# Designed miniproteins, single chains: the designs that were tried, part 101

Each design is a single chain, and the fold is of that chain. pLDDT is the mean over its residues in the fold that is shown.

## One batch from the design tools (miniprotein)

Design m3494
Fold by ESMFold2-Fast:
Structure m3494 (fold): chain A 87 residues (1-87)
Amino acid sequence: MSRPETLVLRLEIFLELYPNPTRPLSREEFAKYLPLLNGETDEAIDEIFDLLDKDGDGYISIEEYNKAKEILNSDLSDEEKYEKLKK
């Protein structure tokens, strides 16, 4: 369903909307940013959230967020960014 380019673009938009994390984000909080921006489906939100939630604890930690931000701000292709986001 979601291509690497689409997932990377959605994450970049999320990082622009939430540039300064002060606490871990729940899936519900994360979902509020994506639907407000693009009317994303729950399935697409789950796919994007899973790319950020490395530990599978149901929260995007500040560390996971900063790691994703570093990858997304790199000069890599969308495919390379996606592979790094996958682990």
Scores: mean pLDDT 70

Design m3495
Fold by ESMFold2-Fast:
Structure m3495 (fold): chain A 59 residues (1-59)
Amino acid sequence: GSVGSVAEKIAKELNLPVSKVDKVLKLYYSTDLSQREIGERVGLSVSTVSRIIKKYKEL
């Protein structure tokens, strides 16, 4: 993707709202919440949260 932010790139690839991707990344790097707890807070499956985090780390 050629968008101006990391969250937008991940959102486009995974077909997710940018706001949810951004919130997952913020919770992951600013809290000690598990991927399950992040998923429950954002309204995403654990597998989706895991894919967002993995994509961010691969950039």
Scores: mean pLDDT 80

Design m3496
Fold by ESMFold2-Fast:
Structure m3496 (fold): chain A 112 residues (1-112)
Amino acid sequence: FARVEVEVDVDLTAETAEEDTERATEKAIEAARRAVEELKDAEKIHVRVHVRALTPDRAILLEQARRISERVTEETGVLVSVVLRGADEGGQQAGLALQALGDYEADLLAAE
């Protein structure tokens, strides 16, 4: 299978959470559709969406990540994971990305 990693230049904040979620979702859908078109012969496509988190409110971030993942999956049919990164420059580090992904996957699996 194929894995596609997408970084969206959207910061998730508490003040503009709905607007930020829509912008991130649109960018993720575009990237996922492009991956499907280019990798149409792949049996499975997994898209990982990396989004910066500016708010310390984990509940808001997890809900936004869940909404992005559900919307992208609904629109494209691919497996989607959302990775929340901290606002600092260390957000590119695998450790921080894996931490956010683990928390999100736990909530997503609980919803299934």
Scores: mean pLDDT 64

Design m3497
Fold by ESMFold2-Fast:
Structure m3497 (fold): chain A 117 residues (1-117)
Amino acid sequence: MSEVERLFQEIEEEVKRFLDAIKAGNVEEALTEFYRIRDLLFELADKLGLPPEVRAEMQRVFDEALARIAAATDPEEIINALKEALVRMFQLMAEALKDKHPELAERLRSIAEELSS
């Protein structure tokens, strides 16, 4: 298995765990998976040689989500902030990859669509 394929399999597994945690009402587990998915996306960006601007924008999305969570008054606000941040991070990564790695970009877009459902 390639390093990139390993990272995609780990991302897909953590996204599944994130969605399962949300369905179970387990906000603490959803937060844990949110951090893991962010770390895996950053590792994927590094392995694919993406420009630092892509990582910086994903980090901004992540930091904005954490600020929204800190201000949240109920679990639904936390869940919505996490889902919206993940969708935006996957879309940013897909857009950055569309020309050199169109199949990987499509795979990332499919995950974003699953998260937005």
Scores: mean pLDDT 87

Design m3498
Fold by ESMFold2-Fast:
Structure m3498 (fold): chain A 67 residues (1-67)
Amino acid sequence: SVEKEKEYEEQKSYLEEMLGRADEIVANEAETKRAMQEVEVLKNQAEPEFQKDYEDTLEKLKERAAK
């Protein structure tokens, strides 16, 4: 539906914005933990078709934090 497509685009934009700030986020351990927790919560609340984008975002944050 149009509503689901709009929700997907909004979530996608949110995740892209977070990844754009990933270097700032991973510079601070507390902010990194907060961001990862927030993405996990949103993933669990998201419709199944959108969960992969949250999973990919979480993986990218973990990769950057591991540096």
Scores: mean pLDDT 77

Design m3499
Fold by ESMFold2-Fast:
Structure m3499 (fold): chain A 75 residues (1-75)
Amino acid sequence: ALVEALRRIAEALESEKARRGLEAAAEAIRAHEAGDDARAEAIAEEHREEIEEAERELAANAEKVKAIVAEILAE
């Protein structure tokens, strides 16, 4: 559910760097769910700048992000 939300949000982002950041965050979450915390931390650290850009673009588009999350939670 959360990973699907992040994927749909990534498709809505305009910045390629922000899209890579959100994809990296989704991959880190999947690694953590699989029990590979070391990999999750390594992905987050390697892609920190890209994740920060994703955070900035998501904040600028908060209403659109909220709508995508609401749609997934209703499914």
Scores: mean pLDDT 74

Design m3500
Fold by ESMFold2-Fast:
Parts: sequence; structure tokens; C-alpha cells
Structure m3500 (fold): chain A 88 residues (1-88)
Amino acid sequence: AEEAVEKAREAAKEAIKAGEIGGNPTKGTAGAISAIGTGAAALFGFSPEEARRSAESAALAAEDAGGKEEAEKAREAAEKAAEAAEAA
């Protein structure tokens, strides 16, 4: 359970980073921040499945922001969050 939450947090961090360096548009950063906001609420839910969904949302935001390497790291974190949720 805690591992899924930690991986979701990693995905959220990568989404923020993607927004910062994935081109100029503040829109990308705002999208990443919004995804992280909903993700934080899911993390407060303490559910491995909700943490997984939160991580997926963050990965999508990172991709939308245009940070390719950050999006890949967010995806990897989301996959690990899903794996931890399935193990729980």
C-alpha cells in the first residue's frame, strides 16, 4: 500500500518536472499541477488502487506537458504503483 503511494508521488514529481521543461507553455505546467492536485487527494485516500490511478493521471499530464524523459519516468512510476497495488 505505502509503496503504491510512494510511486504515485514519484509520478507526480515527474509530471511537475515535465511541465517545467517540456516547452514554454504554462498550460502544460498547469495541467501537471491539476493532475497532481487530484493525485494528492487520492494519496490521502490511502488506497493502493487510487494511488495507481493518481500515478496514471500524473503520467498523462507529463506526456501532455511535452517532457519526453519526464513522461517516461512518470510512466515507469505509474507502472510500479500499479504493480504494488496488485500485490496489495
Scores: mean pLDDT 62

Design m3501
Fold by ESMFold2-Fast:
Order: structure tokens, then sequence, then C-alpha cells
Structure m3501 (fold): chain A 86 residues (1-86)
């Protein structure tokens, strides 16, 4: 569970950074966004999830990834789902 939760947290930060990397932002603006995402990642890692709660969360994010045409993100979420369902 902990490893899957950590990979999910890392993936969510990576996805949130996609528009940031495409935008022409100042170094200060980028640092502020990165600091906020790091805090959100830490909060997710501090949250205790049951296996069922984490499965539900992964399925929800997978549906959102598909809706937003993020096929690679959806594939990575599928891999995390398979690991939890094993």
Amino acid sequence: LAAVKEELADLLVEVAMLPVKKAELSEEERAEIEARLAAERAALLATEFSREELLALLREFRALALKNNLAEVAARLDALLARLEA
C-alpha cells in the first residue's frame, strides 16, 4: 500500500506540473507552485488509506485522466491498480 500511495502522489505532482512546464512562468512563480504541490504530496502521504479507499481513488483519477486525453497517465494508473488488486 505505502509504495502505491507514494507512486500515486508522485504521479499527481507530475501531472499538475505538465501545464506549469508548458507555461512561460517566472522562476519565483514556478517555485511557489512547486512548494504548494510538495505540501499537497506530503499531506497525501500523511493520510492513512484502506486498500479499498486507495483503489477507489485510483479509479477516479484514471477516469479523469482518460477524460482529459492523458493516455500515458491512465496507463500508469492502470499499473498501480493492478498492483493493488494482486
Scores: mean pLDDT 77

Design m3502
Fold by ESMFold2-Fast:
Structure m3502 (fold): chain A 80 residues (1-80)
Amino acid sequence: MEKVIELIKKKTEESASKLPPDAAQGLKNGVDMVISLIKQGKLKKAAEGLKQMAKEFEKLGLLDAAKALKKLAEEVERAA
């Protein structure tokens, strides 16, 4: 699980660096919530959160970030 958390943080920093400050902060806040759920063992809720974030990113045209979030959701869901 620690490797998944590290990967989520890495992908978040990469995506945040390409976003306006307000959008970057929103992404970081959402990811902190997901990491908290993973640490609590609520992996299904964490995966659902990542999938929801991916849908919002698709709506914004951030397809690469959305694809990365979907892959992370699949990894979290398989660990559940």
Scores: mean pLDDT 75

Design m3503
Fold by ESMFold2-Fast:
Structure m3503 (fold): chain A 87 residues (1-87)
Amino acid sequence: MSKEELEKEVMEAMKRMIQSVGDLAIKTSTSKGNDESKALTQQSTDLQLQSLDLLEKDPDSPKAQAEAKQLAAQAKELDKQAAELDK
């Protein structure tokens, strides 16, 4: 098994986990009736998936890693905003 094949399998598993967690968070926000929080949670999930797609394309690239880290930081800020709205 190549390192690339293993990394792709791990990446797909991480994407499935992020999507499942995002879907659950959206259902929770929908149950609370908070449409703005729901929109922020969806955007955060999309950014996390984009971050992983970037790393999957160029896993050993410092530039790809830096851009992925920036997208992940943006996702974290949106999650924080969604959490504040849910209070």
Scores: mean pLDDT 76

Design m3504
Fold by ESMFold2-Fast:
Formats: sequence, C-alpha cells, structure tokens
Structure m3504 (fold): chain A 94 residues (1-94)
Amino acid sequence: SEIEELREALETLKKDLKELEKLLEKWEKIGDPSKVPLLKAVLQQLQDTLVRLDEMEERAKELNDEELVKKIDELKEEIQRLMERIEKLIAELE
C-alpha cells in the first residue's frame, strides 16, 4: 500500500540520519577543514530531503495517517537540527 511505502521510506531516512549524526559527531571533534566540501554537499542533500518530507507529509495527511504525520514532523525537526550543526561546523572550519 502507499502508506507502507511511505513508512518504509521514512524508516530508511531515519537510519541514514542516525549514521550521519554519528559521522557529524566525529567531524565536530576532529575539526578537519578538508571536510568543508563534503559538509556543503550533505547540507544540500538534507535540504532536498526536507522537500521530499514535505511531500510525504501532505500525502500522509490525505491518507488520514496522523501517526505518520507526527513521525515526519519529528524527522523534519531532527534534520533541521543537523543542518544547524553542519552550518556551524562549516563556519568554524572556514
């Protein structure tokens, strides 16, 4: 079903974000300026992911899946926090 496809996509995104968070913690500790191009690419990828999550949220609302809407909102907030951390790290490394 479309709801199951949305749930699977959301689960995959959650796993990817957890891996990114662990990598970001390491990069924040090391402070390597050579990572700036990678960090900028990751920011673009996260921005694109937010656009996709907005589309998924609209679809979840149409399907009247309030639980899925809440999970998408939580993931959007997590992505925004990661983006802020990456932007701060880029500023510190430049």
Scores: mean pLDDT 87

Design m3505
Fold by ESMFold2-Fast:
Structure m3505 (fold): chain A 83 residues (1-83)
Amino acid sequence: HHHMEESRRLGREIVEEFVRGILAELKKYVDELIKNHPEYKEEFERIKELIDGAEALPFDSPEYQRLLAEALDLEVRLIAKLR
């Protein structure tokens, strides 16, 4: 972990950009799961819709957090079925 003291004022923007990168990778991973498990495509598509809905909201809104939590819950439950 590397942090620059002078970048502290931009740290929040960097964190938000980093989190958006994580969400983009999460959506890409879900897309790959849809291709490998078409039987669950509707459930995985819902996960993508929840992430897209969250990204349309302010980062610090409670609705953003709720939608993201629902997406993660669905993903965990679906991955458990893929064992």
Scores: mean pLDDT 73

Design m3506
Fold by ESMFold2-Fast:
Order: sequence, then structure tokens, then C-alpha cells
Structure m3506 (fold): chain A 97 residues (1-97)
Amino acid sequence: VSQEELDKETALAIAEIAAAVIKNSLLRQGVPEEVAERFRDLVVQAAEEIVKKTSNVDEIRKAVHEIVRAGNEAATLPPEERVPFLEERLKEILDKL
């Protein structure tokens, strides 16, 4: 296993942990499970796309940090705005790669 593969696996693990934390936070706020799960899926999927688009560790780390931040920002919005905001922010982050 190369250092590059280990760095990608680490980035994905960080994103999965962050996505689970965001999901649990939303569930504690009374957000429906389907919406909280959609948030988790969007964050994890974005991280998977990052590691497909670039092998540069610094770019991966920065992009993963940005998707986690986007998820946390979206979670503070009114319920109807949360998923659309997250989808648009994740698209912007991926388009920069």
C-alpha cells in the first residue's frame, strides 16, 4: 500500500466520522432520519469524488475540510434550505478540483 493510498483512506475516514457527527447532531435537533442520512451520504460521496479527482494530499485535505465545513454550515440553516445549500456547496468544492 502506497503512502498516497493511506492518505486517501485517512481522508475518507475523517469525512465518514464528520458525516456521522453531523447526522447525529441533526437527529438530536429533531431532523427526520431520511434528511439526516441524506446529509451523511452527500458528505461521504463528496469525499469519495475528491479522492478520485486528485492525488495531491494537500488538495485532498483542504477539500475534505471544506466539505465538512459546508455540512456544518448547512446544518444551521432552516430545514427546507439545508439539503439544497449542501448540494450546491459540495458541487462548488468539487468543481474547483
Scores: mean pLDDT 82

Design m3507
Fold by ESMFold2-Fast:
Structure m3507 (fold): chain A 64 residues (1-64)
Amino acid sequence: MSDEEIAEKLGTFAATRGVNLSLEQALEAVRMAKEGASAREIAERLGISEEVAREMKEFIDKLL
């Protein structure tokens, strides 16, 4: 699965948690997760809650 495909799926997942991610923001989250970034670092980068960032990281890890 490509990073773009994971990012598109992540955008849909984030929307179910009330977070509207652009494809660019979703791609950034995928790259950060692949590089071992923490949920806190992803949350700070995207301006979202750490709890949602944690769920997003788990979702990305499941697709890798």
Scores: mean pLDDT 84

Design m3508
Fold by ESMFold2-Fast:
Structure m3508 (fold): chain A 71 residues (1-71)
Amino acid sequence: SMRAAAIERIADAIEAAVAANAGARSAEERGLAHLPVVREVSRFLEENPGMSPAEVGEVLAEAVALARARL
């Protein structure tokens, strides 16, 4: 499903950001670690312009929960 695929992509980006942040040696690297999450969330919003803020919040919450379970 599109919802499950979006949750997976955002969760994968969060996991990558956490790993990159943990390995970061500078403030610049820590800032850049979040970029994939920003990109995936922006893509999700562009692909789903008809979703309510509540629905968007649910998808993001599910993605965060999935990433936390896998970390």
Scores: mean pLDDT 80

Design m3509
Fold by ESMFold2-Fast:
Structure m3509 (fold): chain A 77 residues (1-77)
Amino acid sequence: SARAELDALIRQGLEHTRLGDEYDEKGDNEKAIEEFQRAREAFLRAAELAAALGDDITESMSRIGAAVSELAIKVIK
């Protein structure tokens, strides 16, 4: 279902954020950036699907997740 797909995309975004934070803490900047890029991609896809479903709150939260991931990449570089 579209809701199950949305839930999966959000879980993917959160998992890649967790991995990005873990690699950043270990000083593996290259892997941290890759994981935050994957998180951003998942959150942007979640935002598009949430918008299609009329879920404005989940759309906004997903866009915030993407923006935070972009900021993390910029700070690590």
Scores: mean pLDDT 91

Design m3510
Fold by ESMFold2-Fast:
Formats: sequence, structure tokens, C-alpha cells
Structure m3510 (fold): chain A 78 residues (1-78)
Amino acid sequence: LIDSLSLEQIAKALLLIEKEKASSREIAETLGISVGTLYRHFKSKEALLNALKLKVVQMSDEDRKALTEAVKKLKEEM
């Protein structure tokens, strides 16, 4: 699941979870999955956040830079 996400999806999910501004439904919609699929893979928002953070650590420097730019753009839109 996490490995199939785009950088924009990862950026949006991280922002929504960290700012506590989104329901599980909104997070699932951001990831392009159903709420049921989200709960099946992750027991809590904290578990999902930890998986996303691990993915970021495993990224190339180029992908991490692109993720940072996506986060910045999304913050400007919010």
C-alpha cells in the first residue's frame, strides 16, 4: 500500500495526520482507498503516520526534496 503512493498523496496524508485536521474518511480519500481498506492495513492514525515516516526515511534525496516541495505547496493551498 505505502509503496504504491505518489509523493503528493504521502505529503497530503502526512499534513492531515500531523495537523489532526482530517477524519479517517478524508485520509482514505487522499490515499485513493476505502475507509475499510485503511482500517484493514492500519489500526490507528499513529500506525499510518509511522509507516509514512519510514517511507520518507527510505526515499532518495531527490524524492525527499520533491516531497518537501509538495508539502510546501499544499500548506499554501490550505
Scores: mean pLDDT 75

Design m3511
Fold by ESMFold2-Fast:
Structure m3511 (fold): chain A 78 residues (1-78)
Amino acid sequence: KKAAEGARKGAEDMGGYGTGGQVAIWALESGGVKNDKGASYAGIAALVLGSVYGNPPGTATPDQAAEGAELGAKIAGE
C-alpha cells in the first residue's frame, strides 16, 4: 500500500508519467519497499503494464505505477 501510494504520487507529480527507474525509486522512498530487489520488481512491473497499455516506451501512468509498485512489494515479500 505505501509503495503503491508513493509511486502513484510520484507519477502524478511528474505530470502523469514515470519511468521504470523513477517508479522503483518512489516505491523505495515510500518505505513500502525496503530493498533494491523489491524496488527493481516495482519498476519492471510498472514498465510491463505501460507496455501492455501502449504507453510511450519505458513509461507508466500513476495507476500503472501504483499497481506495479504493489506487485513488486508483494514479490519481494514486503
Scores: mean pLDDT 75

Design m3512
Fold by ESMFold2-Fast:
Structure m3512 (fold): chain A 100 residues (1-100)
Amino acid sequence: SELDELLKRILALAGRIEHLARRDAPLERVLAEMDRLIELLEEAKRAYPENAELLDETIERVREIKREIEENPARARELAAELVQLVSETVQKISASLKA
């Protein structure tokens, strides 16, 4: 489905952000990919309003992680791993709701 494809893109982008942080990529690049992730989550929220509450919570948490990375770049690797876990849990919850 189009939702499944969008969820795969969201999960892949979170993984890319973690990979960039692990490689000590420039901070600006990590933050730019996080902005793209927020854009995809907002797109998912607009396209699938039944998931809006969960996606809003995820978007706010992603914005918090982005702020923490900006304030303490030394924690980027740790916080990017937390980001992947958060996004994976959100994707799993949405995917599970489609089977109910």
Scores: mean pLDDT 87

Design m3513
Fold by ESMFold2-Fast:
Structure m3513 (fold): chain A 100 residues (1-100)
Amino acid sequence: DERDYWVVRPSETLQKILEEVGIKEEKVTVNQLLLGLEQYLYEKNLLDFSRKNLEDQLFDVSDTPLHEILGAERLSLPELDARVWAYLEENGHILWEEVK
């Protein structure tokens, strides 16, 4: 997807989450952001990677800053991707630049 390579400047809340997983850059691609959030969920033990059909798993973000960004306390990985994209688009965090 072309959107995976678009450059975003994350909000301060998203930057703090990404810093917890070692991503300290001011600008990241959408793909890097989504992979960083998945790593964050793994490190917080919110996703059970031992289960089949990981995409069908619901996880609880109510004890993380993500619930405020996403407007949901419990969601699946496809819902996370969709809600993160909507948040970035609606709040002007997408720079519409592709990584060279």
Scores: mean pLDDT 75

Design m3514
Fold by ESMFold2-Fast:
Structure m3514 (fold): chain A 86 residues (1-86)
Amino acid sequence: MSEEIKKEIFEALRPILERLRREVTEAVERGASREEILRLAREAAREIIEKLKELQEKYPDNEEIKRMLEKEEEQLKEIEEELKRA
């Protein structure tokens, strides 16, 4: 994989991850519920999946993007299942 593709992936995901980190930290500090934290994680996972799908359309043969997308879809499924139990 080229360094340019790695940078494009990182730049696409960074603002989502930085926002999630900030929102989770702030929520924990104010005593937010586990359900609220999971909802923040779910929204971030959905946005990451959308960005990875856009990148996959640009780079359809990139195995790292495919692996990242599969991992994020699995994490989203786990979060959604946890929210159903909360």
Scores: mean pLDDT 83

Design m3515
Fold by ESMFold2-Fast:
Structure m3515 (fold): chain A 86 residues (1-86)
Amino acid sequence: RLPTPEERIQGAVRQAVLDILNGDITVEEAVERISKEYGLSKLEVLDLLIQEFERLRRQLPEEERGPLDEIIDELNRLREKLKKEK
């Protein structure tokens, strides 16, 4: 069975989250890549990335959540900036 478009997007978002955490790509590079590949707006991609980082955060002990909180804050700031530029 081929993955649905939603399953493919979820897989790409999950991989991008790991790539960002490993320092392989920036947040901006992840947003551009997924937006172009799947035809989503940058705001839609940011919402998906925020949701996946928040999901990962819930799986970590409190002492390991600091770096994820910083990335989530960065994503939220970028999201608000893009909303104002529209």
Scores: mean pLDDT 80

Design m3516
Fold by ESMFold2-Fast:
Structure m3516 (fold): chain A 63 residues (1-63)
Amino acid sequence: MEELSDLEQQLEQAVAAEDEDALIRLDTDIGVQALKAAVFKDYDELDQLNELAERVREARAKL
């Protein structure tokens, strides 16, 4: 989905910039998209969003 690719690009940009505030905002945005995926029963997208959220948490832990 287009939204997922946009979130992945934002993660790469935030990590490259070492921007913790951007990573915090991204974590929030992923949470919102995960809630939408759950409501619409899009379990494949939900799984991908959960994996992306874990990557954001790991990136924040490394900063």
Scores: mean pLDDT 80

Design m3517
Fold by ESMFold2-Fast:
Structure m3517 (fold): chain A 104 residues (1-104)
Amino acid sequence: DMAELRERYFRLAEELFARRRAEARSPVEALEILVYAQEAARARVVEGLPEEEAEERGEEARRKLREALERERKELGLAPEEAEARLEADAAAYLARVEARVAA
């Protein structure tokens, strides 16, 4: 049942995110942890991978996000502080939307 699988995925993703949320020092770091949690949960719930392999998939997704954000910082053509502020604002807005959906 897709609905049951989707519920298990979101529950685990929320649990994994909550567990590591305190490690985040900024909205961008919180987004990195969210991406880790979502991929680790997907690997476990959807692909049926063991916890250790799912953890590696989550860390790989987080690393890829960091690389993508570093490329975006360079490609924005803004001063470094302005590029950082823009990415932090975008990350904060995305996290607020995710939190609002969970609260509904």
Scores: mean pLDDT 84

Design m3518
Fold by ESMFold2-Fast:
Structure m3518 (fold): chain A 74 residues (1-74)
Amino acid sequence: SEIDKLKEEALKLLAEIEEAVRRNAPQSEIEELLRELQKKVDEIVELLKKEKKYDELQKFLAEVQARLAAIAAS
């Protein structure tokens, strides 16, 4: 589905952010990846709201937030 493809793209961006942080990439590069992630998250949020899949939306946002927090803590 479209939502599944966007989620896969968001997970790939999270992995790219993890790699960039691990290799001490420039902050500008990390910020660009974070902006791209935010765009994908916003698209997923809109689609899940349209489908009234609020439980899935809450779980997805919690997973993204937890992973970003883990990256920031490293």
Scores: mean pLDDT 86

Design m3519
Fold by ESMFold2-Fast:
Structure m3519 (fold): chain A 69 residues (1-69)
Amino acid sequence: VSDEQATLAIQQAILSGGEENVRRAIPLLARALGRSPSHISKLVKRAVERIRELERQGRDPLAEIGRRV
């Protein structure tokens, strides 16, 4: 799985279950995606930044993820 695909999956997980729950699941995500926990933490930070930017623009983050996937 590419970092871009992993970041999009993390964005969807944050929007569905919240950032806190995704952060608690980092070790499981690291195992599932074949990444280190520190790497997944960086992807979570990237996903949060993307969601914040879309919200700042008044756009639906879930709709934008569906468009990109």
Scores: mean pLDDT 75

Design m3520
Fold by ESMFold2-Fast:
Structure m3520 (fold): chain A 60 residues (1-60)
Amino acid sequence: KVEELVKRADELAAAGDYQGAIRSYAEAMEVAYKEGNKELSDELARRVTEFARAAQAAAA
C-alpha cells in the first residue's frame, strides 16, 4: 500500500538513510501514479528530488 511505503520512507529519512528513503518514496510514487492519485505522485516525486539532493550532499 502507498501509505506503508510512505511510512517506511519517512522512517528511513528520520534515521538518516536517505538512499533507502528515496527508494521507498519512488516506489510509493509509482504506485500512487498507477492508482490514479496524480497529486500524491507529484508530491512524492518532489520528495524524491529533495532527498536525492540531501543524499548527494552527504555522500563521501
Scores: mean pLDDT 79

Design m3521
Fold by ESMFold2-Fast:
Structure m3521 (fold): chain A 60 residues (1-60)
Amino acid sequence: MLEKVKAAGVSAIGVSQLPDGLWAVAALAYDPAAGSYRIVDVRIAPEEEAEKLRAELEKL
């Protein structure tokens, strides 16, 4: 994930809670030609790991 995010120049992070305490963390890159965000990578993790992953992505 981090290598893809560094290469793609991520512009936003999406975090969504799933049932059963899992979270989806998406790294998104803005596409100005489309006027929308493109998904670079997605990880599904427990809340603790999702928070750590979000914090690491926000440092980039």
Scores: mean pLDDT 74

Design m3522
Fold by ESMFold2-Fast:
Formats: C-alpha cells, sequence, structure tokens
Structure m3522 (fold): chain A 107 residues (1-107)
C-alpha cells in the first residue's frame, strides 16, 4: 500500500541517521551522535502524532511506535554509557531492530 511504502521510506531514513550516529561515536563525537539520535526520535514522535491524527491503520501506528521506542531506548543507553565500544553496540542493535520492523512490512 502507499502507507507501507511511506513507512518503509521513513524507516530507511531512521536507519541512515543511526548509521551516521554510529560513525560519529567511532570518531569520539558522542555529543553530536546523541543530538542526531535525538533528532531521529523527534522525527519518529512527529510521524506517530501525524498518523494518529490521520487515523492511519493501527498496524502502521504500532510499527512507528515500535521504531520510536527503539530509537528513544538507544538514545537513553548511549547517554548513560562512557564506553565508545558499548555506545557503538547499542546503536548497531537499534539499526538491526528497525531493519527487522522494515522486513515485517515488506513481507
Amino acid sequence: SPLDKDLISFLNKQIEGLKKALELVKQGKTVEAQMLIGANALAAATMLLVYERENAPEKIIQKVREAFDIIQDALNKVAASTDPEEQAKIIEQAIEQINSIKQEIES
């Protein structure tokens, strides 16, 4: 459906943002990485509000909510860590979880 394609496009943008945050963490730019993950979380929260207002199908709303929760959890865990290797693993795990959501929609 058109909504499934829009959601896939959105999830791809979230994955791209998290991959950029991962590279920033590898460069020791932890503050910049946190700001970028925070921007991704805000984008996901905004999309959730838009889809709820537009009465999008519950299945679509649920997938956006799941993506938001993953990104927000990653932000909180990265902010709580001082180890760049741990921060990198947290972001990599978030990328894998969002990619899993994307694959469920493409099935």
Scores: mean pLDDT 89

Design m3523
Fold by ESMFold2-Fast:
Order: C-alpha cells, then structure tokens, then sequence
Structure m3523 (fold): chain A 92 residues (1-92)
C-alpha cells in the first residue's frame, strides 16, 4: 500500500527495539537501488563491486568482512551491519 515505509531496526535480547530509523519516502527508491546493486554484487562474489556499494552507503569498505559473516547467518554480524546502515541513513 502507499502507506508502507522502509524502516531499519535492531532488536535486543528482550525483543525490544534498540535502534530504529525510517527512510524518507523520497530516498526509498535510491536506497532500494543501492541495496539491490549490493545484493547482486554479493551474489556475483565481486569484492570490489561490494566495496563500491558500501562506499555509496557511506560505509567503510572493510565492512565487507562483516557482510560475509552476515551471509553465514551470524546473528551478531547481521545486527552490527544493521546498526551501521541505520547510522548512515540518519545522516542522509
């Protein structure tokens, strides 16, 4: 529906929201595009393309290692990556 908004959130051990940011509607298409390009680069195994997409998100390219750990279903790595994405979106 037209009322749906993209929101990034992290949860503590108690299930409570520890960090939250909602992407402004005008930035949603660009954020979706960047995440799609990031996902495509990960699926291709292209480290340099992944690092370039991380830079577009304002993330350090060294977060590539954290991203690889997240793909192995490491819950802690997924939470740390989500927190970094939230920090970037807050600065947009």
Amino acid sequence: SMEEKITFATFGEDGGITEKVTVPEELQPEIIKIFKELADAIDAGDEEKVKKQLEKLGLDPSYYDLLLQATKEDKKAIEELAKKIIEVIKKL
Scores: mean pLDDT 64

Design m3524
Fold by ESMFold2-Fast:
Structure m3524 (fold): chain A 70 residues (1-70)
Amino acid sequence: SAIEEAKELLEEALELTEDEELKKQIRNTIKSLDENDIVTARAGLHDLLKDPRLSEEVKELLKKALELLK
């Protein structure tokens, strides 16, 4: 499913992220998807994508996850 694919991308982003605050935000987004709360998950992804601390690789994974949650 799109939710399962988005979660896989977020798990990969989590593995590539070292910042503890960013990890917490990614985990919160995964939790929203586990609860089938797509609106909250999409809002979390939009907020994450504004963070300048993200690597380009992590940013691309988050963008793909956001597109899947349309």
Scores: mean pLDDT 86

Design m3525
Fold by ESMFold2-Fast:
Structure m3525 (fold): chain A 61 residues (1-61)
Amino acid sequence: GLSKAGLAAAGAASLVAQGRLDAALEVIERVTTPEAARRALELIAAGQYEEAGRVALEGAV
């Protein structure tokens, strides 16, 4: 649901800030499709946190 995708995006953003990109991708992949997870990680790395959350939610499984 929305809350799970939002929490995953927030956790991934924290991991990206720590330089843990692989761990961030793993967290997002647990709540969305692999393609959406990769796109969300790219957006988080670019500082686009709201868009990353939206992409993860749209691909949520």
Scores: mean pLDDT 72

Design m3526
Fold by ESMFold2-Fast:
Structure m3526 (fold): chain A 109 residues (1-109)
Amino acid sequence: MIEELKEFTKEPFVPEAATPEETLLLAKRQALRTALLAVKNVLGLSEEEVEAIEEALLATLERHPEETTGGDIVQAVGLIAQLPPEERERLLERLRRGELLPAEVVARA
């Protein structure tokens, strides 16, 4: 109950101590985690597969936070999770290197 109330207050009411940039980054990280949990449950991905996708997309968010929307993240996770392991590994490596943005993954689909 107390944690639920705190999450409810935090979601619709931005904390006064947080900058707009911090709030936006937190929201994008939440979108990523939610999407990863959904694909793990629906597609039966291993923990290692989920961690690889999370690492690649977090690296992109940290490098280019303004160039990646929560919607791009959710769509990219879904597309990447459905790829054959071989193609997925190549795409994740390009994301980790900064050769691709999540929006470009979505556009390529």
Scores: mean pLDDT 72

Design m3527
Fold by ESMFold2-Fast:
Structure m3527 (fold): chain A 84 residues (1-84)
Amino acid sequence: STLSVTTELPSLNTRVSATATEDGRVEVKIENLSTKGVLTLRGRWGDGRLEEVSVETENLDPDEEKRFREIARNVATSLLDTLQ
């Protein structure tokens, strides 16, 4: 089974989309709707923790990339923990 969530954070001009599978895989995409900046985190659940497989970024400044990475990790961990 697959769980998918999409939400917008208007105060941050940000859209978050996440997909997690019961076999412990996750993809989180965070978009800045104004700048077209994007971060995609792909991970898996291993040894009771999130393991990051890849992180791809486009059109993000360093501060926004750091913030998006933190959001993506938190979303990924929450979804995978819920499906466990």
Scores: mean pLDDT 80

Design m3528
Fold by ESMFold2-Fast:
Structure m3528 (fold): chain A 59 residues (1-59)
Amino acid sequence: GAMAEEARRAGLIAQEVVDQAKAEGLSPSEIAKRAVDALEAELGKFDYRVTKVSPPAPA
């Protein structure tokens, strides 16, 4: 169904983010952070409202 297609798309986006971050020479923790953030953002667009609260931590 549509949900399976959305999950697959989120997985592809996460994989692209990992590949690009690895090419940039980022640390494993930074790669994981980018992958998780991309996955949550993609799933949030479909399952929840497209909103994200930015934490007060420095970028």
Scores: mean pLDDT 66

